# Ledger of designs, part 11: designed miniproteins, single chains, continued (3)

Each design is a single chain, and the fold is of that chain. pLDDT is the mean over its residues in the fold that is shown.

## One batch from the design tools (miniprotein)

Design m8352
Fold by ESMFold2-Fast:
Structure m8352 (fold): chain A 99 residues (1-99)
Amino acid sequence: MTTNIAYSSAQNGYDHIQQGDIDGGASNIAGSGMSLISAGYTDQVVQAFNDLGMSDVADQIINAYNGQSSFDDVVNTVSGQSSDVQGQASQQLGQIASS
């Protein structure tokens, strides 16, 4: 159930990035990652972000999940990445959610 929400958010993130909507893309990518962490996929989400050079996003999403930062902080960190990297992140999160 949570993985289906994460998958839908990852697909929406990818679609927004393809349309040039970085804020919509970043919000959906952050939402997908948070949903996967709540489903027990924390290590897979952190590894995916680290593999893409998004270690700051990995740190922020864990902090947001633990109540140490805001969801907006995660979104802002994701939106600072290139569209190509955000597209790859949404695809990797979608793959984790479909596994």
Scores: mean pLDDT 81

Design m8353
Fold by ESMFold2-Fast:
Structure m8353 (fold): chain A 103 residues (1-103)
Amino acid sequence: HMEELLEEARKAIKEGDFDRFIETVTRLLGELAKLLGIPLSDEELRRLALLMASGASLREIAEAVPQLTPVLEEVAPLSDEPLTLEQVLELLARLAELALRRS
């Protein structure tokens, strides 16, 4: 399920389809939020996906969605370095593993 979304996002990166990447990451974040019991609106999920795709740092992401900060801290240190799209996929894969273990 989330593995399929991660693969879809990876394909979007390879094909240079930024809109498809944002849409797929938004859906993936929605599944993560449900599993973690974090109430995020569709608008908040899309904004978060856009932040992740725009080279935002992990610290900036945590500041934008404080409800997600404890989970982010479990998978990576809050760095000020901009994330690449590949690093975003790695982060999302780690979050998916964590969410599935806690569900």
Scores: mean pLDDT 82

Design m8354
Fold by ESMFold2-Fast:
Structure m8354 (fold): chain A 74 residues (1-74)
Amino acid sequence: SLEEEVFKKLEEIQKRLLEVAPKIPEEKLKEILAQMQELAGKLYQALQNNDKKGALEQLKQLEKLVEEAEKLAA
């Protein structure tokens, strides 16, 4: 289901973020977390509206943010 796909992807994103968070400067981490919270809100709205395209697009943006976090930690 869409919810199962979203849940699995969010769990992956959360795990990746937790692995790199301690290596990121506090101010940059705060900025990334603020953006992730905004995208998570949009994802939640898309799921409530059964908007599969919108939900997957928000997941894609969250994936990009965690990739940016990983670059900052490297």
Scores: mean pLDDT 85

Design m8355
Fold by ESMFold2-Fast:
Order: sequence, then structure tokens, then C-alpha cells
Structure m8355 (fold): chain A 82 residues (1-82)
Amino acid sequence: IDPGLMPGSSNCNYDKLLKDIEVQAAKGIKEITIRLCPSLTPEVIAKLKQVGIKKVVFRSSNPDPDNVAKAEAIGIEVISGV
């Protein structure tokens, strides 16, 4: 148990994150918040572009600046450090 983590939170699971992105996009959501998963992976960037998400907010983490630049280059706004 890490005192910096939100109580009752599950571990980061990228497969679940990809499914959650698809579910949110199916509801017409264009902005998502990623909690606990620290990395903006190429697979996550590709899924965001595929389903039309326009904005990603990272809570409790700062993704790699090179991956942020790649996401922004394809029209996805990234907010981190909140």
C-alpha cells in the first residue's frame, strides 16, 4: 500500500485501459482522465486516435515528453501533473 495512491484503486492495467477508452468513446466522450497508469504508450495513442478522443488528462503521473509530443502531433491534447 502506497500512501500516495487513492484508496481502493486497482493496479494499472493497460488492457483494461484500452477497453475503458473504447467504452467512453462509444458514449460520445472526447476527453478522458487516466488515473494510476503513468505511461502514454504507442498502443494507447493509437487507440485514442482510432476512437476519436481529443483530450487526455493524466492524474498522479507525467507521461514521457516524447510520447506526449507524438500524441499532440496527431491532434490529441495532453494534460499532465494534476
Scores: mean pLDDT 70

Design m8356
Fold by ESMFold2-Fast:
Structure m8356 (fold): chain A 82 residues (1-82)
Amino acid sequence: SLEELLKRLAELEERAKAAVDAGDSEELRKVAEELKELVMELLGLDSYEETFEYLETSPDPLAQGFLKAIEAIEKAAKTTRP
């Protein structure tokens, strides 16, 4: 349901925020992977590669939102130092 999706997204957002505050780059990588899995599940796709190609080529604002969120968390994981 949309409610369950929003709850899962909120939980991932809180985990990402806590990981940034703690300097936990490993937890940020885990959050990014879980977000990718969530998006793949929502789209009914079988691979990360297919999921990213869909997000990059989709005119859907929701798809663009997911792409930006994934990229932001992955960037934070790369720039966060312990």
Scores: mean pLDDT 77

Design m8357
Fold by ESMFold2-Fast:
Structure m8357 (fold): chain A 100 residues (1-100)
Amino acid sequence: MELEEELGKEIAELYEKGAPQEEINKKIVEAMVRLLRAALEAHPELSREERALMVASVIMLMEKVGLPEEVKEELLREAGLKREEVEAAKERIREELAAG
């Protein structure tokens, strides 16, 4: 996606300029949210469980850089998922990683 190239460049430019880590983290969260939205829109054929796994994977990565709770809630609503579904998907991801 052209969006991936654009967002990657913006983040690289922030690092090159020596921007504060909080600004870089905010840009990473914004980039991941935009990429997730694009992926969900590109794949309407995904099952509810597959959508939950995709959203859970991205949220788990973004939580490491300080994902705001309001943004997390918005992503769940846009994907048509309940918090319980995403938490169950996170558990499945953790189990798969522990088994590998």
Scores: mean pLDDT 76

Design m8358
Fold by ESMFold2-Fast:
Structure m8358 (fold): chain A 91 residues (1-91)
Amino acid sequence: AEREEILRELERVAEELAERDPEAAAAVRRIAEALRRGLHRAAALALVLAARRAGRSDEEILARLRELLARATDPEVQAVLREAIALVEAA
């Protein structure tokens, strides 16, 4: 159920971006596909890049990722979120 909730959230974000930044919307959909395939690093990188393209600061991205990780129970989702947090912190 949680993976489906994250996939729905990613689709919602992609829809919000579709009119303003179609490339970012496509990137978010690639994140959803990578998550389905278990490509955690690729999903994490795409997620961070898409959020930056949407105009979010690294501080905002970290706050949101930590919020999502605190609620996540799916190990695959947790893996993607931990990789994404590590990428932002390393920048």
Scores: mean pLDDT 73

Design m8359
Fold by ESMFold2-Fast:
Structure m8359 (fold): chain A 81 residues (1-81)
Amino acid sequence: MLSLEEASKRFKEILSKVKDPEVAELLEQVFKALVHSLLSGELSPEREAHIRRLFEEALSKLSPEVAKEAKELIEDLLAKI
């Protein structure tokens, strides 16, 4: 199982590959929202939909390789909530 520490490490590695500051900020917002939901135990359908929209916007601006890594991490975190 992916721990929060491992997720944070993988996220930092993904961010290091992102050259666009706007895309990096968008990914950070997604990751922070998921971590908050995981720690609080709260993930409403509206919040999940919002997180997914932000994430899809970020994915559209990433290279296919980085997008795959980001998608795997975010889906793992969503599955854990």
Scores: mean pLDDT 79

Design m8360
Fold by ESMFold2-Fast:
Structure m8360 (fold): chain A 93 residues (1-93)
Amino acid sequence: SAAEALARARAAFEALPEEVRERILSMSFEEVLKEAVELGKKLYEAKPSEEAWKAAQEFSETVEALATAGVPLPEFAVYTAALLERVRRVAKL
């Protein structure tokens, strides 16, 4: 559900260190998209673990659910960045 996607995104953001959360809150949506593309390239080249692949799938499903629910762009950008950071950390990239 949209509520479950939002809860997962919030949990991902809250689990991050304060310094990382402050960085995410200062990012533009364009910067978030750039980080998503760069992480995608690294994952493709690194032949990710099953855990990293599962995290990337959960990222895709959660982001799509948030977009479908019509979450406002500023909040959507923050949650997308937090979910990307989760994937990066699971993949050790």
Scores: mean pLDDT 84

Design m8361
Fold by ESMFold2-Fast:
Structure m8361 (fold): chain A 114 residues (1-114)
Amino acid sequence: SPKDASILLALLAVFQGEVHYTLMKAESQGIKIPQEKKEEIDNILDQINSLVKEMVDKFENGTLTKEEKDKLLSEIRTLFDKLLAILKEVLSDKEYEEVRSEAENFVKYLEEVL
């Protein structure tokens, strides 16, 4: 529904906040995360935001075809996989699994709502 679609961007913003919080917490515990890795993470998160916004906008305008949905979902999944690969290098196993689970849940909601 339009109401369900409108919360996807808010849920994505919450997910991004959790990623940033987890990275800050890791650094507070003595883990040194290179600046280039933080910039790469932020760039991937920005790309995910842009693609999710495109899907939501097309859904609300009635222009989201099944082919476009499948293509955009594939691109979003690829970006989440890239994000998770970087996070696996810098996070503990427990913190990585928590972020991975949240990413998987978000993609499932995106598929079900749109």
Scores: mean pLDDT 86

Design m8362
Fold by ESMFold2-Fast:
Structure m8362 (fold): chain A 74 residues (1-74)
Amino acid sequence: MVTERMKGALEQAVEKAIRMLKEGGSEEEAREMIERVVEQSIEAAKMLKDEEAVKAVEELKPKALAEVEAAAAA
């Protein structure tokens, strides 16, 4: 379903961002990647009129950014 696909895409983006940080990537690049995936997911959900998917992505955004920030600080 749309909500589950968007949650999965965001989780994969977080894992990719953390791997990028471990390989010497910048925190700014990692955050930009998360923000881009969030923006694209919200736009897609709005086009599909799926308010539940929009809320799910907005709820997961601060958690995703916090995980990237914690990984960058480690």
Scores: mean pLDDT 80

Design m8363
Fold by ESMFold2-Fast:
Structure m8363 (fold): chain A 65 residues (1-65)
Amino acid sequence: AEELLEAARAGDIEAVRRAVAAALGASPEEQRKVLGALEEALMTTDDLEVQTVLFEGAVALSRAL
């Protein structure tokens, strides 16, 4: 979760995608934490490309939950 927020703040799209992929294989508790982090990052990020990747990750985790 914290790693994903840091990656989003840095604009590191590949790190965001890796964090989402890791969360999809994790517990439902961890998936909820990462989903919350994605939602927080979406509220604080102005970069449209980063927002797109964060939104895609949120959709993927919502489908898994």
Scores: mean pLDDT 79

Design m8364
Fold by ESMFold2-Fast:
Structure m8364 (fold): chain A 94 residues (1-94)
Amino acid sequence: PEALFNLGNVYKSQGKLDEAEKVYQQLLEKFPESALAPYAYYNLGNIYESQGKLDEAINAYDQAEKLATEKLGPGHPILNDSGVQILKIAVRKV
């Protein structure tokens, strides 16, 4: 899963959001139980938000928060960051 996560990060850094999205989706499909799964969902949320796909972004951040609680433990930074991003997007939808 690390190779796919790193590849997704490289594409995201290059602004290749469609390529990054596909790579993170492949990670989640092939390795759903990975400790990297919450990070992949969080990064997908960032990508969807950048693309204006606000409902998809909210869903991805919600999945990141749920999996981070299960895999990384309560209080992990992703939990706070995901919650803040959900709130920001909810305001933008109004």
Scores: mean pLDDT 72

Design m8365
Fold by ESMFold2-Fast:
Structure m8365 (fold): chain A 80 residues (1-80)
Amino acid sequence: SFFVDSVELFLRQNPEIPEERKEALRKAAEKLDAYVEAKKLPREEFLKLLAQWNLLLNRVRNDGMSVEEIEEELEKMLNL
């Protein structure tokens, strides 16, 4: 599960992130992995999703995004 593995590495490198945000990111990663599997996403679309995910992780680290903001950005990524 690519996004879950990616988030665990990110959280290991950023231990200062509050637990509530860590848990929100883990749930987001699980939803992204499930979405990719369910939609059988082509490589090109997967790479676009990966770019959006990396931007989200950078915003959490640099801008201190809230749990609610993380959930909102995930919904936008999933077109929900």
Scores: mean pLDDT 87

Design m8366
Fold by ESMFold2-Fast:
Structure m8366 (fold): chain A 68 residues (1-68)
Amino acid sequence: SRLERTLEEVRRLIDEFVRLVAAGELTPAQIEEYIARLRKLKAELRAAGDDGTAAAIDVVIAEAEALR
C-alpha cells in the first residue's frame, strides 16, 4: 500500500541519517534535505491517517534541527 511504502521510506531515511551522524559525515546540505524529506513524509502519513508515526517524526525533525 501507499502507507507501507511511506513507512519504509521513513525507516530508510532515519537509518541513513543515524549512520551519517554516527560517522560524523553529516553536511549542512544533508541536514536541510533530511528535514525537508521528513516534513513531506509526515504530511503524507497524516493524510493516510497515521497520526502516531507523524507525531514521532516531529521528534526526529526537532533532533535534526538541533544539529544546524
Scores: mean pLDDT 81

Design m8367
Fold by ESMFold2-Fast:
Order: structure tokens, then sequence, then C-alpha cells
Structure m8367 (fold): chain A 87 residues (1-87)
């Protein structure tokens, strides 16, 4: 599964940058981001919550780039939504 393969790369990258985080905590973080993305798509977020979500996504993109993971913002969004639906 292509998305599962990219998810694994993202998790390993986050573990490298934040070795104190457990795999479960990383899944919970991605699930939370996915939930916020879906709420934004439904128009359920305040402007302040949208700004916070954008900041979180920007920071994760920065972390992934520094860890050598080649992923687009759109792919990260798809992964977060996938984790929210399955975890």
Amino acid sequence: EEIEKKLKEVIEAIKKVFPHLTEEQIYNLLSYIGDLIEKKEKGELTPEQIAELERIIDYLMFVLEKAGVKITREELIEIAKYVKEKK
C-alpha cells in the first residue's frame, strides 16, 4: 500500500527527530492533525484554529525535510487523514 509505505517513512523520520516519542504518540499526533484537517474542510474551525493547524503542518514539513523525507504537503495531509480514519 503506497500510503502505508509513506506513513512508515514519516513515523521513522519523526522518531529520529524526537526519539522520546513512542510510535503510539506519533500515530495519535497524526490522527489529531487529520481530525483538524477534516473539520477545516467542513468549515467547523475558527480562524485561530486554522492558523494553528497551518503552523503545525508547516513545522512537520520542516521536520520531515530535515530528516531527509521527500514528501509534499498534499501527501502529508493525505497521510494524516488516513491515520485519523484507520487509527
Scores: mean pLDDT 83

Design m8368
Fold by ESMFold2-Fast:
Structure m8368 (fold): chain A 100 residues (1-100)
Amino acid sequence: GVVLPDEVLEEFEPLGKEAEENNDLKLALKLYLEALVEKLLELGLISEEEAKKIKEVIEKSSEEELKELLERIREKSGDKDAEERYRITAEELKKFAEKA
């Protein structure tokens, strides 16, 4: 599966912990995907404009749509190194935003 670096998880730890404690899958998916978007922006793999559009689509998306997106990312990136995983993640998030 796709795993975020510890430093990104540490930044979102209070929100991630609250999501786990409430067992809110939709909130957990949104927080995880938004953390990925911020990491991709930090790495220069997406622009600020693309990041904004992706976040807007994530916020408006259903639990099922977010789950399908994450499964697609996992399938395409699962056996890749961290750099390739982030490149694949950026591409899939861009495609997801374009379809909305």
Scores: mean pLDDT 70

Design m8369
Fold by ESMFold2-Fast:
Structure m8369 (fold): chain A 85 residues (1-85)
Amino acid sequence: SKGANAGIGALRLLAGSSLFLTPEQVSKAAEGLAKKLEEKVKEVGRTKEAEEAIEFLRELGKIGEKLTGEQAAELAEKKVEELEK
């Protein structure tokens, strides 16, 4: 669905970019993606996958500054796999 694709897309974008980001930048990127995804689901519908992606991104935004970019990428990739099964 469009909602699920939007959620997975946001997680994939974070996973692909976080290797090049500082912990502070990871936190800000995750928070920004969560806000954009919240707006997007108003248009394309709130799916379970989109809600779980939003929740994951919000939590990563809170703790991301304590993670390396590689750790953030690994967590985002794992969440993508969970949502695609």
Scores: mean pLDDT 81

Design m8370
Fold by ESMFold2-Fast:
Structure m8370 (fold): chain A 89 residues (1-89)
Amino acid sequence: SEEKKRLERLEKIAKELEPHMPDLESLQEEIVKNPEKFFELLAAQFKELYGKELKTKEELIAFLEELRNNTSNPATQEILDKIIEALKK
């Protein structure tokens, strides 16, 4: 099913991003100040999952929340939770 294929893509993206989570955590303040820079970093992964360009902070938040809910790595979950909370402020 399309839903199953979408979940498989999401899990793949989450796993591919796991080794980069420490770098994203170190960039948290910059990401919050300039989310457009973060759009450039995640554009390919967002397009793979949603079939469209990442253009808004709200789309970024939704994407990060979906990644967070579909990763089994506690360190990745913690870093994503911190970035999501900071973006919502």
Scores: mean pLDDT 80

Design m8371
Fold by ESMFold2-Fast:
Structure m8371 (fold): chain A 95 residues (1-95)
Amino acid sequence: MEELERLAERANSSDAREAIEGVSELWNLFASSDELLLKGLESKDPVVFAMATFALPTASDETIKKAMSSEDPETAEAAKRMAEAFGLKHLVEEA
C-alpha cells in the first residue's frame, strides 16, 4: 500500500513532469506484480484504478480470473471488459 500511495501522489502532482513519471511508474509496478495489480483494482483513487485496469492484460490468467470474480462490481466489470478487449474471452467464459 505504501508504494502505491507514494506513486499515486506523484501521479496526482501539480508538476506535470512528476505526474507523468508517477503514472508511468504505477503502470510498470502493476505490470510487474499481480498482487499489487489486484490491490490497485480495489483502490478508490481513479488514477490508481485506471493504471491497474490498463495493466491487467499483462497479468497471469489466474489473476485476471480473480479480478473478474471480484466482490466489487466496478472491478469485476472493468476486468471483464479489459479481458474481452484483449481477446482473453476464454477466461471470461470460465469465470
Scores: mean pLDDT 75

Design m8372
Fold by ESMFold2-Fast:
Structure m8372 (fold): chain A 58 residues (1-58)
Amino acid sequence: SGNQRRGEEAAETVLEILKEFPELGEELAQRALNSSGGVNGFVVREAKGLGEELKKEK
């Protein structure tokens, strides 16, 4: 589906942002979920996982 490709692009963008701002991981994951209407759970799951991992490393 078209939403799937957009979700993958969004995931890469979130990854780049999390490299600079790890604390935003959870907020970005929630924002992605809300903006995509909950369709790209893959993006949300990846973003949350990475955000939490980066937070624990701090």
Scores: mean pLDDT 59

Design m8373
Fold by ESMFold2-Fast:
Structure m8373 (fold): chain A 67 residues (1-67)
Amino acid sequence: SRAALEEQLRAQIAAAEEALASDDPSVREQSIKTMYDVIAQGQREGLGDITLEGVQAAVAAERRMAE
């Protein structure tokens, strides 16, 4: 269902945000990629709220990595 998909995508964003605390650069890069994958899926499925959540997470992650 759409609700189950939203829950899954939101869980992926949360897991990716948690993984940004990793000491492993590969894990952090994969986390950012996961956020962009969620954005793309949200756009394809017409899930505006989850798409915006993904964008906010990705922007925050990129800002943190710019140092």
Scores: mean pLDDT 84

Design m8374
Fold by ESMFold2-Fast:
Structure m8374 (fold): chain A 62 residues (1-62)
Amino acid sequence: SEFDYLVENSGLSEKTIKSFDKDGDGKLNEEELKAFYRKLQEELGLPVDGVIDEELKEALKY
């Protein structure tokens, strides 16, 4: 999945990713995934909110 790809390639720790998992189910829902992408945008200099929504849509396709 795109999420697994991001986990492997974002350089973020499992602890950091779990901090976005507010439900504690070991998976990120849509809101948690958006928060994760916003964090990556801040750290990697990725584009603004409109592109985050497109990246979220692409991740959800997988």
Scores: mean pLDDT 59

Design m8375
Fold by ESMFold2-Fast:
Structure m8375 (fold): chain A 69 residues (1-69)
Amino acid sequence: STKEALERAARFSVDLVKRYEPELLERGREALLEKVLETLKTAFPEVVAQASEEEVREVVDREVERALA
């Protein structure tokens, strides 16, 4: 489903940021959220295009929260 694809893409985007820019985890939620959203839009544009801006923001917010827990 679109929601499952978006969640998977967002989690992968978090993993990419953790691998290549791990220091962002220490800069706080906002910095990590911005970079994950940028990565998601760059790496998975087709998945992002199938969702609303609100849905994308909600999923990124949840995955960033999970990453910081």
Scores: mean pLDDT 82

Design m8376
Fold by ESMFold2-Fast:
Structure m8376 (fold): chain A 78 residues (1-78)
Amino acid sequence: LVEEIEKAAKEKDLEKLRELLLKVMNEEATEQAIRGLEAGLKGDSETATRLLTAAALLSDEKGRQALSAVGRAIRELA
């Protein structure tokens, strides 16, 4: 799952990413994570960090592992 999330984020497949994230976190955390990815891909690392942190606070351990994968995708694409 974490590997699939990282791949979806790298491919910028936001629909697939939303589907995968909803398996491990609630809708609010998922929307924050997707907005964080979009901000990061646009080079707004400050906004990306804030949004991914907000998603992490709403998430359990599995959700935080998924968010780590999203953060890795942002760093690799930057």
Scores: mean pLDDT 80

Design m8377
Fold by ESMFold2-Fast:
Structure m8377 (fold): chain A 65 residues (1-65)
Amino acid sequence: SADVRAIIDEALRRAGVSRAELRDVLLGKVSGRHPAERAFLQALVDRGLFDRAGEVAAEAAELLS
């Protein structure tokens, strides 16, 4: 969706990471707290989508191939 694409773009800009790195973070492949995770969660909160975080993260991970 357009909202998920906007969240991806914002997280990438805020954290300064690649699409592949953000995907690995969303898939839980990175140990510890990552700045990309914080940026993604903040983008969800800013859009009122935090209650759908799991669904948005799954869709975002597929779009980040």
Scores: mean pLDDT 80

Design m8378
Fold by ESMFold2-Fast:
Structure m8378 (fold): chain A 73 residues (1-73)
Amino acid sequence: DPEARRKEALEAGKELQAFIAELAARYPGLLTEDERRALAVLRRLRDSWTPEQRARAEALLREFLERLRARQR
């Protein structure tokens, strides 16, 4: 169902946006300038994501979240 897939992509984007905003507020030094710019671009693309763009963005964000967790140790 294309509508269900679009809704899922939008909700995932909102959740990731909220998580990134929380991390930036609590740990301002955790993110590099390039990482902050990349995340801003991904967040802007949320509403226009194709299935392929969504899959690529989710993979990139998943790797990014793993790296952030490693840095917190």
Scores: mean pLDDT 62

Design m8379
Fold by ESMFold2-Fast:
Structure m8379 (fold): chain A 56 residues (1-56)
Amino acid sequence: GPAREVGLRLGGEVAKLTGEERYKAGKEAADRVMAAGADPEEATRYLTLGVIEAEA
């Protein structure tokens, strides 16, 4: 669904960043995934999956 697609995409973008910038982008990305209809656990899961796929 839309929240999962947003989470995977934003997770991939967050994976390109480091340090404080990565942390800030991750929090902003979680808010955007939740705005797309995810609960906090789903947002964390979709973002984490996006990061893992980008780093694989």
Scores: mean pLDDT 85

Design m8380
Fold by ESMFold2-Fast:
Parts: structure tokens; sequence; C-alpha cells
Structure m8380 (fold): chain A 66 residues (1-66)
């Protein structure tokens, strides 16, 4: 799973209001990329992405093994 795919999955979790999954995925993104962006900021950005294209993210299924 690429870092870009992780960002899309965070957006999908935020759209579903699954804050626990969104936080976990954001933490994994930081761990994999060494990003200095706070987890809360990643979740906020993901929420904006989800609101811009909700149909795309509603169709995206997050694999629980991620």
Amino acid sequence: LSPEELLDYIAAAVLRKDWEQAERLAEEYVERTGSKIPVESLITAAGIRAMADPEKYEALEVDPEL
C-alpha cells in the first residue's frame, strides 16, 4: 500500500466518521513517510478531500488488515 493510497483511505474513514480508523491510518502514514505533519492535520486535510468528492470515497473500502 503506497502513502498516496493511505491518504485516500484516511479520507474514506473520515467520510464514514470512523475517527479511530482515520487516526490509525494517519499514524501509519507518518510512520511510513517520516512526515512531520501532525496526525490531526492529516485527518483535517483528508476530511476536506472527502467532502470535495464524497462519491469516490464512499465507494472505497478500507481493508482492516492495513
Scores: mean pLDDT 76

Design m8381
Fold by ESMFold2-Fast:
Structure m8381 (fold): chain A 86 residues (1-86)
Amino acid sequence: MERGRELGRRLVAVYERLAAAKSEEEREAIQAAAAPLAEELRALQAAGDLEALRAALDVLYEAVVAKTGKALPPEEYEEAMEEAIA
């Protein structure tokens, strides 16, 4: 689970930068810098390591909820998780 938690923390950092971005150009730069994280997510998906993927996304979701106070209903959360791993 260490890999999933580390990946989750890195995703939180990317999310915070994206949330603070003021322009499309800034968002594009942040997304480009996050490409290695997207590759790690795809590698976990290809390996079938769904536990690590879920752990990473759970860390990200918990951090987003804690920071924004906005939570998805459980059904929407599961859909978002499936979409994020695809």
Scores: mean pLDDT 69

Design m8382
Fold by ESMFold2-Fast:
Structure m8382 (fold): chain A 63 residues (1-63)
Amino acid sequence: SPIDEVIENMENLRKLMQSQGLSPEEQIARLDAMYQGIAPNLSPEEQEQLRKHVEELKEELLK
């Protein structure tokens, strides 16, 4: 589904940024930017699903 592809792309972006040695703050900013860019093209339900996924990724970065 479109949302599954977006989530997969966001996870791949996170892994790429981590491998490049970006700070947690930079990684969070990039994930937020991706969410803000894609969210207008998603349904309300898909936006909420993606938002929760972004929050989970941010929580992982802060550990």
Scores: mean pLDDT 82

Design m8383
Fold by ESMFold2-Fast:
Structure m8383 (fold): chain A 87 residues (1-87)
Amino acid sequence: GSMAPERLLERARRGLELAREGRLEEARPLIVEAVAGLVRVLGPRSPEVLAIETELSVILLEKIIKGSEEEVEKATEIVNEVRAIRE
């Protein structure tokens, strides 16, 4: 692939940190590109891909609990893109 799994995991971690901070527009390309790369190298059912999807779902739940409607909408878009890549 164009990137090593370790580099893709670093990119995913950075994107997830940005998503937690509410920087969803910056987080989106980092998370989506990392998941797409990891699916190509490790497959859609790898523990690494599942861990990223799980963490992203936790972040979405935290946004719902806080009542941030705009952040919920943006986080939901990222969740949907990640799910589409795995199908």
Scores: mean pLDDT 85

Design m8384
Fold by ESMFold2-Fast:
Structure m8384 (fold): chain A 90 residues (1-90)
Amino acid sequence: KEKIKAALEEMEKHVKLAKESKDEDEQLEHLLNARDAAKVALTHIKDEEYKEKLEKEIKKIEEALRKQDIEEALKHAEEAIKILKEYLES
């Protein structure tokens, strides 16, 4: 749980910084870091259903980042944060 909590905190930090930034390149860098933190969290999830939910959102973040769609990437990063919070509460 500690490693997932640390990854969640890292994701929340980078999502916040992406929202506060006025520079598109800086927003993309923070979203890439949020994606990487989500992938770290994924390696520590033992529940198969939560693992599948998180993998789906990570894939959508990656697709949005390839299109440079910051709004879509933020949406899926926030959903990944929600999934991790629900997992830690279960």
Scores: mean pLDDT 86

Design m8385
Fold by ESMFold2-Fast:
Structure m8385 (fold): chain A 58 residues (1-58)
Amino acid sequence: SQAEVEAQLEAARARQEQALAETFAANPDLSPAQRQLLRDVSDGILTIREWVLRRALQ
């Protein structure tokens, strides 16, 4: 259902935010550019995940 898709997307966002925070804590020497790249990759993965989940409702 649409509600289940929205719940999964919220959970995926929360999980990615946690993973980024843990990665940055484990790798304090990451440059600002490397941190930004990881954020951009995370955003890309979430975008693809949203597309796939919404398409599965077709």
Scores: mean pLDDT 82

Design m8386
Fold by ESMFold2-Fast:
Structure m8386 (fold): chain A 90 residues (1-90)
Amino acid sequence: MLSEKEKAIRRLADAALTVALIYAIMKNLPLSLLDEFAEKVQEIVDEGIKNNLSIEEVAKRILEVAKDLLPEDIYNLVSRVIEREVERIK
Protein backbone atom coordinates (compact mmCIF):
# COMPACT_ATOMS: atom_id res chain seq x y z
CA MET A 1 0.00 0.00 0.00
CA LEU A 2 1.31 3.46 -0.88
CA SER A 3 1.91 5.95 1.95
CA GLU A 4 0.36 9.43 1.72
CA LYS A 5 3.80 10.85 0.88
CA GLU A 6 4.35 8.24 -1.87
CA LYS A 7 0.88 9.05 -3.27
CA ALA A 8 1.78 12.76 -3.25
CA ILE A 9 5.11 12.19 -5.05
CA ARG A 10 3.39 9.96 -7.63
CA ARG A 11 0.64 12.59 -8.13
CA LEU A 12 3.29 15.23 -8.95
CA ALA A 13 4.95 12.86 -11.44
CA ASP A 14 1.62 11.85 -13.04
CA ALA A 15 0.58 15.52 -13.41
CA ALA A 16 3.91 16.51 -15.02
CA LEU A 17 4.00 13.51 -17.38
CA THR A 18 0.33 13.86 -18.43
CA VAL A 19 0.67 17.56 -19.33
CA ALA A 20 4.00 17.00 -21.13
CA LEU A 21 2.58 14.03 -23.12
CA ILE A 22 -0.63 15.82 -24.22
CA TYR A 23 1.14 19.00 -25.38
CA ALA A 24 4.07 17.13 -26.98
CA ILE A 25 1.59 15.08 -29.06
CA MET A 26 -0.25 18.29 -30.04
CA LYS A 27 3.09 19.82 -31.17
CA ASN A 28 4.39 16.65 -32.94
CA LEU A 29 7.48 16.41 -30.72
CA PRO A 30 9.69 13.27 -30.92
CA LEU A 31 8.43 10.46 -28.64
CA SER A 32 12.08 9.84 -27.62
CA LEU A 33 11.99 13.21 -25.81
CA LEU A 34 8.94 12.06 -23.80
CA ASP A 35 10.61 8.71 -23.05
CA GLU A 36 13.71 10.51 -21.68
CA PHE A 37 11.55 12.88 -19.60
CA ALA A 38 9.50 9.94 -18.23
CA GLU A 39 12.65 7.96 -17.32
CA LYS A 40 14.19 10.92 -15.46
CA VAL A 41 10.91 11.66 -13.64
CA GLN A 42 10.70 7.98 -12.57
CA GLU A 43 14.29 8.20 -11.22
CA ILE A 44 13.29 11.32 -9.22
CA VAL A 45 10.20 9.51 -7.83
CA ASP A 46 12.26 6.45 -6.81
CA GLU A 47 14.97 8.63 -5.18
CA GLY A 48 12.35 10.83 -3.48
CA ILE A 49 10.70 7.80 -1.88
CA LYS A 50 14.01 6.07 -0.99
CA ASN A 51 15.63 9.20 0.52
CA ASN A 52 12.42 10.63 2.06
CA LEU A 53 12.71 13.91 0.09
CA SER A 54 10.19 16.72 0.67
CA ILE A 55 7.36 17.25 -1.83
CA GLU A 56 8.93 20.63 -2.64
CA GLU A 57 12.34 19.02 -3.38
CA VAL A 58 10.73 16.37 -5.64
CA ALA A 59 8.78 19.13 -7.47
CA LYS A 60 12.00 21.18 -7.87
CA ARG A 61 13.87 18.21 -9.41
CA ILE A 62 11.00 17.43 -11.83
CA LEU A 63 10.95 21.10 -12.93
CA GLU A 64 14.75 21.13 -13.46
CA VAL A 65 14.48 18.08 -15.76
CA ALA A 66 11.44 19.61 -17.56
CA LYS A 67 13.37 22.86 -18.15
CA ASP A 68 16.30 20.91 -19.69
CA LEU A 69 14.23 18.59 -21.93
CA LEU A 70 10.94 20.33 -22.80
CA PRO A 71 10.19 23.39 -24.98
CA GLU A 72 9.65 26.57 -22.92
CA ASP A 73 5.86 26.69 -23.48
CA ILE A 74 5.39 23.06 -22.36
CA TYR A 75 7.77 23.65 -19.43
CA ASN A 76 5.62 26.65 -18.34
CA LEU A 77 2.49 24.45 -18.38
CA VAL A 78 4.24 21.67 -16.40
CA SER A 79 5.49 24.30 -13.91
CA ARG A 80 1.95 25.64 -13.31
CA VAL A 81 0.52 22.14 -12.81
CA ILE A 82 3.32 21.17 -10.39
CA GLU A 83 2.81 24.39 -8.38
CA ARG A 84 -0.94 23.65 -8.08
CA GLU A 85 -0.33 20.02 -7.01
CA VAL A 86 2.26 21.08 -4.37
CA GLU A 87 -0.24 23.61 -2.96
CA ARG A 88 -3.00 20.92 -2.93
CA ILE A 89 -0.76 18.33 -1.19
CA LYS A 90 0.32 20.70 1.62
Scores: mean pLDDT 80

